# Designed miniproteins, single chains, continued (3): the designs that were tried, part 17

Each design is a single chain, and the fold is of that chain. pLDDT is the mean over its residues in the fold that is shown.

## One batch from the design tools (miniprotein)

Design m8558
Fold by ESMFold2-Fast:
Structure m8558 (fold): chain A 90 residues (1-90)
Amino acid sequence: MAAEYLANARASIDAARALVADLEAGLDAGTLSPREGAAKLTAARLLVIAAEIEVDMAERAGADSAEIAALRAEIAAVRAAVDAAAARLA
């Protein structure tokens, strides 16, 4: 089970990063509608929450502590990027 939780966490992190990159590109180009921006921001936030849950489940299932710490650091970085994108949308 731990391996599945880790894989799910990585997938959620990657998806959240892609949404943040798309948000930043749309903001920089001035092509992002407020509705599209809000929808992508909500999706990115939900993916961060999903990644946090999956990492917690992986830890409970006995995943390597160094791998858990690395994923938590990646989640924190993605959360910071999501928050920065949210500030640009305001």
Scores: mean pLDDT 87

Design m8559
Fold by ESMFold2-Fast:
Structure m8559 (fold): chain A 88 residues (1-88)
Amino acid sequence: TVDTMRQRAIDLSTQAGIADRDGDIQTAQQLLGQANDILNQLSTQVSQSDYQRIRTDVYTTYLISSGQTDQDMAVTSAQGYVDSRVQQ
């Protein structure tokens, strides 16, 4: 079913993120490849809107599991410590 395929893609992206975090880049790439294969199959079975939602969920799960999102957000953030209250 579509739900089974979606869950499998999310599970694979989680495993890929963990592998990436552990430094096993080859396993991470293989697992992401399997998740993308499932996404390609889903693209013919669901609406474009549902496909984009599922794809976003899979990719976001990978980034969170790998820890990359926190780093990218930190780099993008500007420090706003100018004009703050200064006390000894």
Scores: mean pLDDT 70

Design m8560
Fold by ESMFold2-Fast:
Structure m8560 (fold): chain A 85 residues (1-85)
Amino acid sequence: SMEDLFEQVDNDLLELAETLEVSDNPGLLSLKLFAQLGAINSGRGTEKIIEGLEEIIKKMESQPLKTPEAKKVLDNLKKRLEEAK
C-alpha cells in the first residue's frame, strides 16, 4: 500500500540521512520526497510518488555511494519504485 511504501521509504531515508558520509546532503532529497508523498498521500497521485522516487534514485545513482548503508537505501528505493508502479 502507499502508506506502507511511505513508512518504509521514510525509515530508509532517515537511516541514510543519519549514517551517510556522502557530501551532497541526502536529507534535502528526502525532505523533497516526503513533501511530495505528504501532498499526495490520499491513495491518489501514485504517478507523483513514482516521479519523486525516480528523481531521488537518479540523483543517488549519479553520485558515488561510499557506504554500504547508502547502497542499501538505493536498492531499497528501487524496490519501492517497482512496487509503486
Scores: mean pLDDT 56

Design m8561
Fold by ESMFold2-Fast:
Parts: structure tokens; C-alpha cells; sequence
Structure m8561 (fold): chain A 75 residues (1-75)
């Protein structure tokens, strides 16, 4: 449902903010901040497709940032 998608997106935004708090690289911080801002904008939508895309985009951005931070710590 629309409400379930909005709740999932809100949870993803909270997770993104937690990851951002632990991210030190300025480029990765900027990428994640942009993804969070786009997700927060999408929360105002009543289109399920827009919400599904926003969830995917934000979850992808979180994964990329976490992976890149992990790689930098082992190099």
C-alpha cells in the first residue's frame, strides 16, 4: 500500500542518516545527502511508482557509500 511504502521510505531515510553520521569522506557524504534529500521529497508523493523508485535509489546509495567506505579502510 501507499502507506506501507511511505513507512519503508521513512525507515530508509533514518538508516541513511545513521550511515551519513559515520561517513567521513566529503564526496560520499555529498552523494548520500543528495539521496536523502531526494527521498524526503519523494515522501510528499502519492504515486507508488515514485515511492518504489525512491526506496530503491536511497537503498542503493546507502549500499554504495558503505562499500566505498569499507574499501578505503582496507587499502
Amino acid sequence: SLEELKERLRRAIEEGKEVLARTTDPKLREQLEKAIAEAEKALESEDEEVLRKAILDLETAIGVVELEEAVKKVT
Scores: mean pLDDT 83

Design m8562
Fold by ESMFold2-Fast:
Structure m8562 (fold): chain A 102 residues (1-102)
Amino acid sequence: YAEAAKFYYLKLKDVLLANLYLTKAIRQGKYDEAIKVAEEIIKEETDPNVKALFYATLANAYEKQGKLDEAIEYYRKALELSTDPDFKAWLEKKIAELEKKK
């Protein structure tokens, strides 16, 4: 799934399919692979809203690993870059929930 995400992003420029396949990799417990691919996508991406989406996916992988400090850090980066009010509201709620688990 992580390799498919990289293919859809780099070869087809399909951001939505790339994110879908990263989410599938996380659901399969392939957190390190999902993190690596998300970091590679973020490095090449210039659109702040697309970067925000992949930062949130990266944060979700850290969250599933129990790495709450790293998850909060990357959700905050997603919040800083996003201009979507619904996505920002979701990120604020997620950060608050994770802060309570510490």
Scores: mean pLDDT 81

Design m8563
Fold by ESMFold2-Fast:
Structure m8563 (fold): chain A 78 residues (1-78)
Amino acid sequence: SREEEALKRLEEAVKLAAGLDEPPEVLSRRAVEALAAGDYLMAEAYVLAQRVQRNKISLEELLEEEKKKIKEAVERLK
């Protein structure tokens, strides 16, 4: 399904962004730059990576929360 493919691409993008080990301020800047360039996938990935760095939460836990939110949003757009 396109939804499953999109979620997998988001997971891979977030792992790449988090792997940069950059400070939250740098990740926020990258997110704004990606958004301005129309790269919405990378913009979201940088925002999520920044949240991992700021809140010191598990990347796996964050991804599961975001997947749940996306699924709920899709259901509301019926």
Scores: mean pLDDT 74

Design m8564
Fold by ESMFold2-Fast:
Structure m8564 (fold): chain A 83 residues (1-83)
Amino acid sequence: PSDEEITRAVAILGLSVAYVTAKREGDEEVARLFDEALTALENGDYDTAIEKARQGAEVAESLGNTDLARLLRRVAELIEKAK
């Protein structure tokens, strides 16, 4: 696989892990934003995926979940590299 394909796969995995984490912690708004980001990424809409991931990071940070916010910002960076 290409470096771009590997980067995209890692971004998908990161978003999926973030979604499961948000669901387990009861952060339904954050989970919804992760699901929207993952759907956009799977459809090749990288700009929307980045926007939703960054929006999710802001919501997570406002809720005091700094680890989840950090993960989301890293995933957004990976998506940016994949496009």
Scores: mean pLDDT 78

Design m8565
Fold by ESMFold2-Fast:
Structure m8565 (fold): chain A 117 residues (1-117)
Amino acid sequence: MEILKETKKKIQELLRDFYASLSDEEREKVEAALANPDGLPDADAYRQALETLRKFLSSENPTLEELEAAKQAIDTLRAHLPALAEKYGLSPETVARLQALLDEIKKIIDEAIEKLK
């Protein structure tokens, strides 16, 4: 229970720090990319992955099942990043930082799952 809440907070802090490090223009483009996956290959898979991650992060009482689902969601979001970058005109620097962010989140989730087993 505590590990799940701590993991959620750690990911939320990482996301906050990431957004704070972006210019207003870059942040707006990233937010647009997260809000509208329409027209992307496998847009439904992307939308489901984003909703899965959001559910974990917004849960008052996150579960291990939500955390495990969030891990799979990160892989899906990572795979869609090139198409989103093209559609929304994300800078190469922003793309590289988003890739690093998703990789860091996955490591945090993997560590939490290991502690909970």
Scores: mean pLDDT 81

Design m8566
Fold by ESMFold2-Fast:
Parts: C-alpha cells; structure tokens; sequence
Structure m8566 (fold): chain A 70 residues (1-70)
C-alpha cells in the first residue's frame, strides 16, 4: 500500500471511529475518560499523517478497540 493510500485508509478509520464514539457517548456507554482518550488517539494519528509518517491502520484499529474495552 502506498503512503497516500495508508493515510486515506487511516482517515476513513478515524471518521468511522469518531461517529461510533459519539453514538456510544450519547447512549451513556462511553465515559468522559474514554472520549478524551479517543480524541487524543485521533489527534496523534492526524499529526502522524501531517508529518508524512507511515501508519499501520490495523494497529490504529487495535488502539481504538482497547479504549472501548475499558
């Protein structure tokens, strides 16, 4: 996968995950701490994209899942 494709896929994951987090938060199924951790992970990934770094999309997905398991 090209760097551009990795970045595009990462952005798609961030958009999907944020919608899921918003829905869970509105339902009272996501804590304020989990929402903050979600936001920090999103910012970290966006910053890495901006810096032109390689993104492992599968590892990003795992990190989001870890936050939701808490």
Amino acid sequence: MSLQQQHYEALKVLKKRWKEAEELYQQGKLSDEQLEQFGRLMLKVVNRIFMGEKIDVEEVEKEFDEILEK
Scores: mean pLDDT 82

Design m8567
Fold by ESMFold2-Fast:
Structure m8567 (fold): chain A 65 residues (1-65)
Amino acid sequence: SRKEELEKRSAATMAFMYRASKELDDEKVNELMKQLAKAGMEAARENKSFDEYRKRLEELYESFL
């Protein structure tokens, strides 16, 4: 259901933020957070699947390494 999809997206986002906080400096973490928020809004607006959203999170994270 929609609630389960939102919970999955939230959990994936939290996992990526935790990883980022361990590997990136505070400035990069702040920029990544802004882009993650935008990606989340776009995924919701475009009805993207959880897998598409997760792939976008990975792409954003890799861009900051």
Scores: mean pLDDT 75

Design m8568
Fold by ESMFold2-Fast:
Structure m8568 (fold): chain A 55 residues (1-55)
Amino acid sequence: SVEESIKKVAEREAERVKAEYEAQGLPQDEIDALGERTKKEVEEFYKKLLDEIEK
């Protein structure tokens, strides 16, 4: 489903961001917060894109 695809993309981007900041030596709590932010931003981006197309 589209929802599953969006979720997978969001999770993949979050892991990429987390790995990048982990390599920079950021604290784990900050890495986790950045990962969650990235996941939310990616999900919101695709939701807005779908809403715009369906208008």
Scores: mean pLDDT 80

Design m8569
Fold by ESMFold2-Fast:
Structure m8569 (fold): chain A 69 residues (1-69)
Amino acid sequence: SNIEQTFELIQRASKAIQRALKSDDPELQKLAKELLKKVQEIHDRLLAGQPVSQQQLEELQKLIDELEK
């Protein structure tokens, strides 16, 4: 796993989540909650010393990109 890439994506996700949750757009709020769940899954794996899969990073990136539209 790429640790630096993982932390960069988590940081970007956190900013996207905060921005979307402050929005009055229910679609953005739904996506933000979905992204938060993915961040929590990755965080739990990192705390357990487990590798983060490429698939999990790609899913995280896709949700970040959707929120950044």
Scores: mean pLDDT 83

Design m8570
Fold by ESMFold2-Fast:
Structure m8570 (fold): chain A 107 residues (1-107)
Amino acid sequence: HMDLSDLQLGDLTSGEALAKALEKVREAARQMGLTDEEIARRLYDALERIKAGKTVEELMAEAPDGLDAVLARIAQKVAEMGKLDPVLELARKGDLDGIIELLKSTS
């Protein structure tokens, strides 16, 4: 299995940077045979845990693979930007394209 923890996500300081990070995650995860719905489901789990008060450090320590660790970092940054609830709703629906579009519009 490919370890996604080595992905260069860059500086997660903007919605566009987060959208680019998700596009990189999507490309790498597709090489591993994962669907957009599976990526969105894992992101949904990370977002729910952040909403419940878990830290990114706790999520990364509990992560079974590098994808979940990367998604924990993205979920934390989404929460910091005040976009947790709208991204969580799109992730619940499996709408990875909708998440990327929303983050791009955040500036």
Scores: mean pLDDT 77

Design m8571
Fold by ESMFold2-Fast:
Structure m8571 (fold): chain A 93 residues (1-93)
Amino acid sequence: EEDERLEKIAEEARKLIEKYGPVPQEIQDYVRKKAAEEAELLKKLYPNMTDEEIERRAEVGELQSLAAISVDPERLAYTQKKIEKEKKKEEER
C-alpha cells in the first residue's frame, strides 16, 4: 500500500510537470542535490529504514518539488534566487 501511494504521488507529479512545462536544468540539478542531502539526513534520523525505502522517498520528494516549482511561478523565482544566494555565499568566502 505504501509503495502504491508513492508511485501514485510520483505519477501525479510527472503529470503536473508535463502540463505546466519543463523546469530549467539548473533548478532540476539543484532540487536533485537537495533530495540527495535529505536522503542522507533520513539515513541518520531513521537508521531502521532500508536504503531502498530512503532512496524511494527521496526520488518521490524530488518529483514533488519539481512539480510544485512547475505549477507555481513564484516558487520557481524563489528557487532561482536561492541558487543565486548560495553561489554568492560561496564567492564571499
Scores: mean pLDDT 78

Design m8572
Fold by ESMFold2-Fast:
Structure m8572 (fold): chain A 66 residues (1-66)
Amino acid sequence: MSDEQIREMAADVGVSVEQAKAAIKRLKELGNDPSISQLIEIAKELGIDGMAAVRLAAKLKRLGVI
């Protein structure tokens, strides 16, 4: 993914670029179809809203990244 794509997704879901990058890294480490509970834990660790993490994961699935 390009830094521009990460920035656009971060802005759309209401997180910082650094938070989006960290969340993407964690989601890739967990593999395909992370559970809602796993998304909430990642959000808590990174200081992100849980719903923002869910929206970010949905966008990544649509792009074929996870």
Scores: mean pLDDT 78

Design m8573
Fold by ESMFold2-Fast:
Structure m8573 (fold): chain A 100 residues (1-100)
Amino acid sequence: STALETVRRLAAAGRLLDAAKLAYHTFLTTGDAELAVEMLRVVVEAARAQRASPEELRALLDDVRGFLDHVRRHHPETPEAVLAELERLAAELEALVREA
């Protein structure tokens, strides 16, 4: 999708928070939680590869946790696999913050 391509370009350019924001925005406009999670996975991989700053990693962690909390509260229809993946991405970011 065009949105996923845009996320990949933003992430490659080091614009990690903009890329994460686009993932959330894509979910809010399309309801496609699986696509939003794929986008966030791209962002987390880029954060690791680029050795993102502790400040950026904390901001990304807050964004992923906020997304997870939002879907749990307002979208009970969200597949368990999507929730599990968001939890995994949050745990991965938490580990990167501790390493940094």
Scores: mean pLDDT 87

Design m8574
Fold by ESMFold2-Fast:
Structure m8574 (fold): chain A 68 residues (1-68)
Amino acid sequence: MSSEEREEAVNELTAEFHEDLEKAKSEEELEAARDKFIERLREAGLTEEQIKRAEEGAEETVKKILEE
């Protein structure tokens, strides 16, 4: 996969993650959405650095929602 394709995949998965967060009705569903997002990134064959970056963003987003 090209670097542009990987960036697009991350952006698309991030958008799906945010959609899952909006649909979440419980804290368990918010955590499941994060775990699902990270699992999909791993399966997409992204580099460890790209996964860490996306994971950091996802964790920050979930934490903000949980602190509300």
Scores: mean pLDDT 75

Design m8575
Fold by ESMFold2-Fast:
Structure m8575 (fold): chain A 65 residues (1-65)
Amino acid sequence: METDKRLLLIAALEIIKQKGVITPEELREIIERLKVSDALSQEVLEAAKEKGSLTPEELIELLSK
């Protein structure tokens, strides 16, 4: 797994641990902080927006592509 995917996953899972899910807004904040690639950023944010939030399982599936 690319370093940016791993850092994004770790940061997102910390939020999910506290709140149960991660929202598009929280994902955008992490993406900006970690300077994640535009392609990965768009894919993850679009999926989160369509679903309203992402569970740990959904996030792992997205980052494993």
Scores: mean pLDDT 78

Design m8576
Fold by ESMFold2-Fast:
Structure m8576 (fold): chain A 91 residues (1-91)
Amino acid sequence: MTLIKASVVEALPGERPGEYIGGKALSKPQWLTLQEAADILGISESTFTGRWSASGILHMAGVEHDVVDGRPGALSKDKKKILVPHEEKIL
């Protein structure tokens, strides 16, 4: 089983894409399963894993990505959350 250590940043109502950069405090990093990380982003686990292994960042058609606190992050499909990866562990 693969776990990802990640922080989640909540997007405030009415924020525009790209306004999530600079000075937003990251949540305390937590260990997530691939399914939990995919659910946060609103995508399938297979789509998530196929892109994650390339750079720790999701670069998919129709999924926006952004930088939070100097780290690359992936914007959720509903634009309410940003997932910021830190580490990966295989159990």
Scores: mean pLDDT 59

Design m8577
Fold by ESMFold2-Fast:
Structure m8577 (fold): chain A 91 residues (1-91)
Amino acid sequence: MKEILEKKLKLLREATEIAKNSGFSEEQKEELLKLLDEMVSLGKGALSQFPELVEALEELREAIKNASLENPDEEAYERIRQLLLEFGTGE
């Protein structure tokens, strides 16, 4: 259980760091926020046990919302999508 928490926190923190250092279009932001909500629904059992995951998810949500609209970064967008899918569908 501790290893699963540490793995999920690492995924969310990496996604947040990418979001803070990248730009996204409005459409990319909407898709990332939608995917985040879908992955939260899949991981809801872990979220009820670990408040650190809730805080990390809120930091990621805020970083995506506040990301620059200038120079959309397709590689950063795809990397965050991969991290969110691993968060929601991984062990």
Scores: mean pLDDT 81

Design m8578
Fold by ESMFold2-Fast:
Structure m8578 (fold): chain A 100 residues (1-100)
Amino acid sequence: MRPPFPQETDPELNQIVRPNEKLQAFLESVGATEKEYTVSEVLTLFGVAATKLKLWDPENPTIVHLSDSELGELLGVDEIDVRDYKKILELLKKNMTPVK
């Protein structure tokens, strides 16, 4: 069982965002049906996608290997540690816009 993403203790995680077309298509490929999400929901869908694509490192269960995945192409990095969710948010923000 993989470690969960951080709980909604950060106010930024409650920000409503609209994914761009590239991120939206990716989220829909993992079962998402909405057009707007909280940042927390996008992080949850990232974890679902990493699990579906079997990208979790077997020795370091917080590390996701991205280099050979659609998710890696989207984020432009070859690996990420989910404990550094601020880094994940920074990369995802390039593909989503805050709703006013």
Scores: mean pLDDT 73

Design m8579
Fold by ESMFold2-Fast:
Structure m8579 (fold): chain A 99 residues (1-99)
Amino acid sequence: TTVYEELVATLEAGETATLPLVDAAGRQVGTVTITLESVSPENVATVKLVVEATGPQAVTIGKLRLIHGDLEGVAELNLTTPAGARVERTLEIPLVPAP
């Protein structure tokens, strides 16, 4: 299993980031697509997460840190995508001023 303890994405509403997941040898073992769909008036971000594990091992993502302007939030995922599989999640992430 390849483990990614924290992913970081800086996104405006309506933006998508696509991140290659690489192992310790620099080989691509997956892709993560993160879309910030909206931010509510209460500063709750709605995020679409798609994880594709394209390598021979499962991929585990521990958490996602979202940066939106001067706000940030963390979603704890502990999400394992089996080898050759795709997993989709919709997340609601409360945002607070960045330290």
Scores: mean pLDDT 84

Design m8580
Fold by ESMFold2-Fast:
Structure m8580 (fold): chain A 78 residues (1-78)
Amino acid sequence: EEFIENLRKAIKELEEELKNTDDPVKQAELQRRIEARKLGIEVMEKLIKEGTLTPQKKERIAALVARNDLEALEEMLK
Protein backbone atom coordinates (compact mmCIF):
# COMPACT_ATOMS: atom_id res chain seq x y z
CA GLU A 1 0.00 0.00 0.00
CA GLU A 2 2.60 2.62 1.09
CA PHE A 3 4.96 1.61 -1.76
CA ILE A 4 2.19 2.02 -4.39
CA GLU A 5 1.13 5.37 -2.84
CA ASN A 6 4.75 6.58 -2.96
CA LEU A 7 4.94 5.61 -6.66
CA ARG A 8 1.66 7.49 -7.41
CA LYS A 9 3.04 10.59 -5.64
CA ALA A 10 6.32 10.33 -7.60
CA ILE A 11 4.38 10.08 -10.90
CA LYS A 12 2.39 13.24 -10.04
CA GLU A 13 5.58 15.17 -9.17
CA LEU A 14 7.35 13.98 -12.36
CA GLU A 15 4.31 14.89 -14.53
CA GLU A 16 4.33 18.40 -13.03
CA GLU A 17 8.10 18.71 -13.73
CA LEU A 18 7.47 17.51 -17.32
CA LYS A 19 4.89 20.33 -17.84
CA ASN A 20 7.54 22.91 -16.83
CA THR A 21 10.34 21.47 -19.02
CA ASP A 22 11.06 22.52 -22.64
CA ASP A 23 14.32 20.53 -23.06
CA PRO A 24 13.57 17.46 -25.28
CA VAL A 25 16.34 15.37 -23.64
CA LYS A 26 15.01 16.07 -20.13
CA GLN A 27 11.42 15.45 -21.35
CA ALA A 28 12.46 11.98 -22.62
CA GLU A 29 14.20 11.22 -19.29
CA LEU A 30 11.14 12.32 -17.27
CA GLN A 31 8.80 10.27 -19.52
CA ARG A 32 10.96 7.16 -18.96
CA ARG A 33 10.93 7.73 -15.16
CA ILE A 34 7.12 8.16 -15.20
CA GLU A 35 6.66 4.98 -17.30
CA ALA A 36 8.90 2.92 -14.96
CA ARG A 37 6.78 3.99 -11.96
CA LYS A 38 3.51 3.22 -13.80
CA LEU A 39 4.86 -0.25 -14.69
CA GLY A 40 5.98 -0.76 -11.07
CA ILE A 41 2.40 -0.08 -9.89
CA GLU A 42 1.01 -2.50 -12.53
CA VAL A 43 3.41 -5.27 -11.44
CA MET A 44 2.56 -4.69 -7.74
CA GLU A 45 -1.22 -4.73 -8.42
CA LYS A 46 -0.89 -7.93 -10.50
CA LEU A 47 1.10 -9.77 -7.82
CA ILE A 48 -1.28 -8.60 -5.04
CA LYS A 49 -4.32 -9.77 -7.08
CA GLU A 50 -2.69 -13.17 -7.78
CA GLY A 51 -1.57 -13.56 -4.14
CA THR A 52 2.04 -14.07 -5.33
CA LEU A 53 3.67 -10.93 -3.88
CA THR A 54 6.74 -11.78 -1.75
CA PRO A 55 9.23 -9.46 0.02
CA GLN A 56 11.87 -10.56 -2.51
CA LYS A 57 9.65 -9.64 -5.50
CA LYS A 58 8.78 -6.27 -3.89
CA GLU A 59 12.52 -5.55 -3.41
CA ARG A 60 13.17 -6.45 -7.08
CA ILE A 61 10.34 -4.17 -8.28
CA ALA A 62 11.72 -1.30 -6.15
CA ALA A 63 15.23 -1.83 -7.62
CA LEU A 64 13.94 -1.99 -11.22
CA VAL A 65 11.86 1.18 -10.72
CA ALA A 66 14.87 2.99 -9.23
CA ARG A 67 16.92 1.99 -12.33
CA ASN A 68 14.06 2.90 -14.76
CA ASP A 69 14.37 -0.63 -16.20
CA LEU A 70 11.26 -0.71 -18.41
CA GLU A 71 12.15 -4.01 -20.17
CA ALA A 72 12.58 -5.95 -16.90
CA LEU A 73 9.35 -4.47 -15.43
CA GLU A 74 7.41 -5.39 -18.61
CA GLU A 75 8.83 -8.94 -18.35
CA MET A 76 7.39 -9.21 -14.81
CA LEU A 77 3.90 -8.43 -16.22
CA LYS A 78 4.00 -11.57 -18.42
Scores: mean pLDDT 85

Design m8581
Fold by ESMFold2-Fast:
Structure m8581 (fold): chain A 61 residues (1-61)
Amino acid sequence: SMEQIQQRVDDAVRELEERLRRSGREHLIAGRGSMVEMSVRAELEGLKELAVLTRVGIPEL
């Protein structure tokens, strides 16, 4: 649902920026809209960083 997507985007931006800031990779944030698509792709590839922000049901990663 749209409200959930908005929440995930906001949470993803906050958490991702926090992690990137901590790692010195803040520049990796290209755009908030792109993060939504990246989150979907992260589930397919198992990219935990974005998957955690979107809360996936994949047990392996």
Scores: mean pLDDT 54

Design m8582
Fold by ESMFold2-Fast:
Structure m8582 (fold): chain A 80 residues (1-80)
Amino acid sequence: SNAALAALGDVIQQMRDESKKAAETLSVEEAIKEIEKITKQALAQIDALAARHDVPDAVRDALLAHARGVGNDIINEKKA
């Protein structure tokens, strides 16, 4: 559904924005902890929205993998 896709996109965008802010404002160790927390919250929101809107498992799994990838990429950039 359009509403489900929009909500899922918003979760990933908010996660990306919050993770980038953490990377810019916090030390390496603090940023990693905060980004891991943000990622965990985003994964829970994706699961809840996917269940509520009957999103296909393949789409849910792809979104969960994408969210984990976004968090890991920002952490790896911060470590470099």
Scores: mean pLDDT 87

Design m8583
Fold by ESMFold2-Fast:
Structure m8583 (fold): chain A 65 residues (1-65)
Amino acid sequence: SAARAAAQGRAGALSAGRLGGGELPEEDVKRAADVAAQDASAISAAVAEAMRRGGFPLGEALGRI
């Protein structure tokens, strides 16, 4: 749900930050896009809501990377 979606968004942001952005394999990005397309309306909305409500921990994690 919202917590799961927030964790998914944070994992993506941490991955991009940790690698300086761009080390995600194209295959993995394609897989993530396929999954996102399946639940785009549900997951995207939940992620956006979680980021707005729990932005502090996500912003803090990004700032450290």
Scores: mean pLDDT 56

Design m8584
Fold by ESMFold2-Fast:
Structure m8584 (fold): chain A 78 residues (1-78)
Amino acid sequence: SEEEVAKQLEEIGEELRSLLEELERLLSSQPFEKRQEALGKFQTRFQRIYEDLLAGRISLEEARQLFEQTLRELIEEL
């Protein structure tokens, strides 16, 4: 249902929020050049997942997993 999908997106947003707060703290401790390189590299990956979801090439469940995985990889690279 639309309500269930909305709740799933909200849950993903909450999970990403906590990780994003940790990411922001990590980024603030890194040199400017490393921050720009990492963000540029991973911004393209996040954009691709979003485009695939909008085009119906991946499911919402797969999108959640890919967003989480990509964010974790970004955090590990810092």
Scores: mean pLDDT 76

Design m8585
Fold by ESMFold2-Fast:
Structure m8585 (fold): chain A 95 residues (1-95)
Amino acid sequence: SKKDEAIKKLDEITEKAKEIADSTIKLMVEQGLVSEEEGQELLKYIHELLDREKDNIIKLINESPEEDIDNMLNIGYNSFKQLMRSFGLPDVPDL
């Protein structure tokens, strides 16, 4: 269904966002900008926020009629973009 496809896209973008966070924080640790411990705490926090936001958007998708699914998915994309930018991370590429 369109809802199942939208949820799959949210799973994919969530994993891409985590990969971008992981690689960016790894570089920050390697450059001495943060400690390994600080980097691990920051990644845990970012991952938890991304998972929470994914769950929120999935709930919106499940509560919406099929005609609104593209709008709910766009809300999700904008939310992920804002989350990434709030931590100074690169934007997630659109699917």
Scores: mean pLDDT 86

Design m8586
Fold by ESMFold2-Fast:
Structure m8586 (fold): chain A 88 residues (1-88)
Amino acid sequence: IVLDEEQKERFLRDAIGVAESIGIHFSDEEVALLRAASDEELNALAQALLELQAELRKLPDTEERIEEYKRTVAERLRALIERRRASL
């Protein structure tokens, strides 16, 4: 997967919204770090989440499946923020 600028912005907004739906909020600084992520980092994140969605779609639509997806999105975003901070 390769994201253009519009797709990256939409992807980040959607992913942040998913994390917020489970009570994980990002500061303005953390959101800025996510937006400053490289194309390589964002493409890798988007690819990993698409693969997770594809695997979870094979399962029944259960609360466990929904929670697993949301938790994984939040964890991946947090990991990217931490990696970006380490690069500053």
Scores: mean pLDDT 76

Design m8587
Fold by ESMFold2-Fast:
Structure m8587 (fold): chain A 67 residues (1-67)
Amino acid sequence: GTPAQEKLVKEAREEIAKLEDEELKKELTAELEYAEELLKSEDVTKVVGGALLVIGVLEDIRLYKKK
């Protein structure tokens, strides 16, 4: 991962920590951990997949806050 990707992961983790829904928090934390493992890969396709998953977690949080 790049420093920019690490910052994005950190921001996603901080947003997850602010959630009141414990089940959603656990689900999104697991997705973020999987994304971090993909970002550590030497396979560019996996790194791209990991970055997209982090963006997906942030979008899920955004949608949750609207409800």
Scores: mean pLDDT 77

Design m8588
Fold by ESMFold2-Fast:
Structure m8588 (fold): chain A 78 residues (1-78)
Amino acid sequence: MKAEQEALKEETIELIKKGERPETERAEQLEKLPNELIAEIAKTALDIQVEKNKENMNEKMKEMYEKMKKEIEELAKE
């Protein structure tokens, strides 16, 4: 059900924020999520990475991450 998939997304985002990785069984379950939810997780992970590395990122790296987020969004629509 979509609500359960949203819960998996939120749990995964919280793990990423804490610097933890999903356990193997959880990672396999995430692979089965709709592309739109996978894209949201991926974009959120990129945002967290940017936030964590703000002081060490130049403008070109920030542009690259923004481009990656856009490409993820487009792929999710296929």
Scores: mean pLDDT 70

Design m8589
Fold by ESMFold2-Fast:
Structure m8589 (fold): chain A 89 residues (1-89)
Amino acid sequence: MEAKEILEKEKETLEKGEKALEVANEGHRLAAAGADDSLLEEQAEKIKSILDSEEEMEKAWKLLLLKKALENGYPQEEIDKIIEEYKKL
């Protein structure tokens, strides 16, 4: 199965992953600005509310990695490894 077909099939999980990544990036920005642990914990809870299960989280992260690999022109061997890891979930 081509990487693009996987991303289209898993579009809903990918969108959840993209939202979780946005929250994670904001959390990193807040940490760099000296945010306290309670604010960082709030960001972690937001990620958990977006991704319902550990399986969905693992799948979302693999889909995000696959999308990024395609956008950045990663070697086909690296893309194939991501696809193989996704198939094991």
Scores: mean pLDDT 77

Design m8590
Fold by ESMFold2-Fast:
Structure m8590 (fold): chain A 69 residues (1-69)
Amino acid sequence: MFSLVPEEVREEIVRNLMLFLGLKDTPEDRALLERLLQAADRDKSGVLTDNELLYLMMVHNAGELDTLL
């Protein structure tokens, strides 16, 4: 469970997700990422899971589709 990982590792995961989604490290993009994580966190445990990662990947894929439309 991610709740058991060190804070440093958790921050690294968040940073990589921001890069993956094409976000910049701004307050607005941070708020957007938090909204996405909250939407993916169905159990509201505050733990980042594989399901939350899949949700973020789906959002990124939707962004790619928007560029084709």
Scores: mean pLDDT 57

Design m8591
Fold by ESMFold2-Fast:
Structure m8591 (fold): chain A 65 residues (1-65)
Amino acid sequence: SQSLVDEMQKKFKLPRKQAEQIIEVEGPSRVLGIIKGLDITKDGPLDPDLNRKANDVIDKILAES
């Protein structure tokens, strides 16, 4: 899902490789939920611990839905 990778890069300021890995691990529907509902990384470049933060955001969205 190239469109989803692009949205991940835009939303989370991630390198393409990291965005692809997160989508591969978490799945497209879960990641789309984050992009549509929560804006955790709009302000900054890739954090060394970004994968943990992305998962935390996914969990928050799922917990509220």
Scores: mean pLDDT 58

Design m8592
Fold by ESMFold2-Fast:
Structure m8592 (fold): chain A 63 residues (1-63)
Amino acid sequence: PLGKLSLGQLIMLRGSLPVDVQLQIDRLIAQGMSLREAIEKVASEDEEVKEKVEKEAKKLYES
């Protein structure tokens, strides 16, 4: 769950995503969302993004 990741881990997670997804996240942050909320929102709207987020987040939990 993203709620257990630190800000540094969330920054690493964002950086692991495709550039178009990173731009979507940045737009949501500009609209007032936190980095965590923005990642969760883009993952909720796209299955491929969700799979990538879950894979990268799992690496950060297991470190």
Scores: mean pLDDT 81

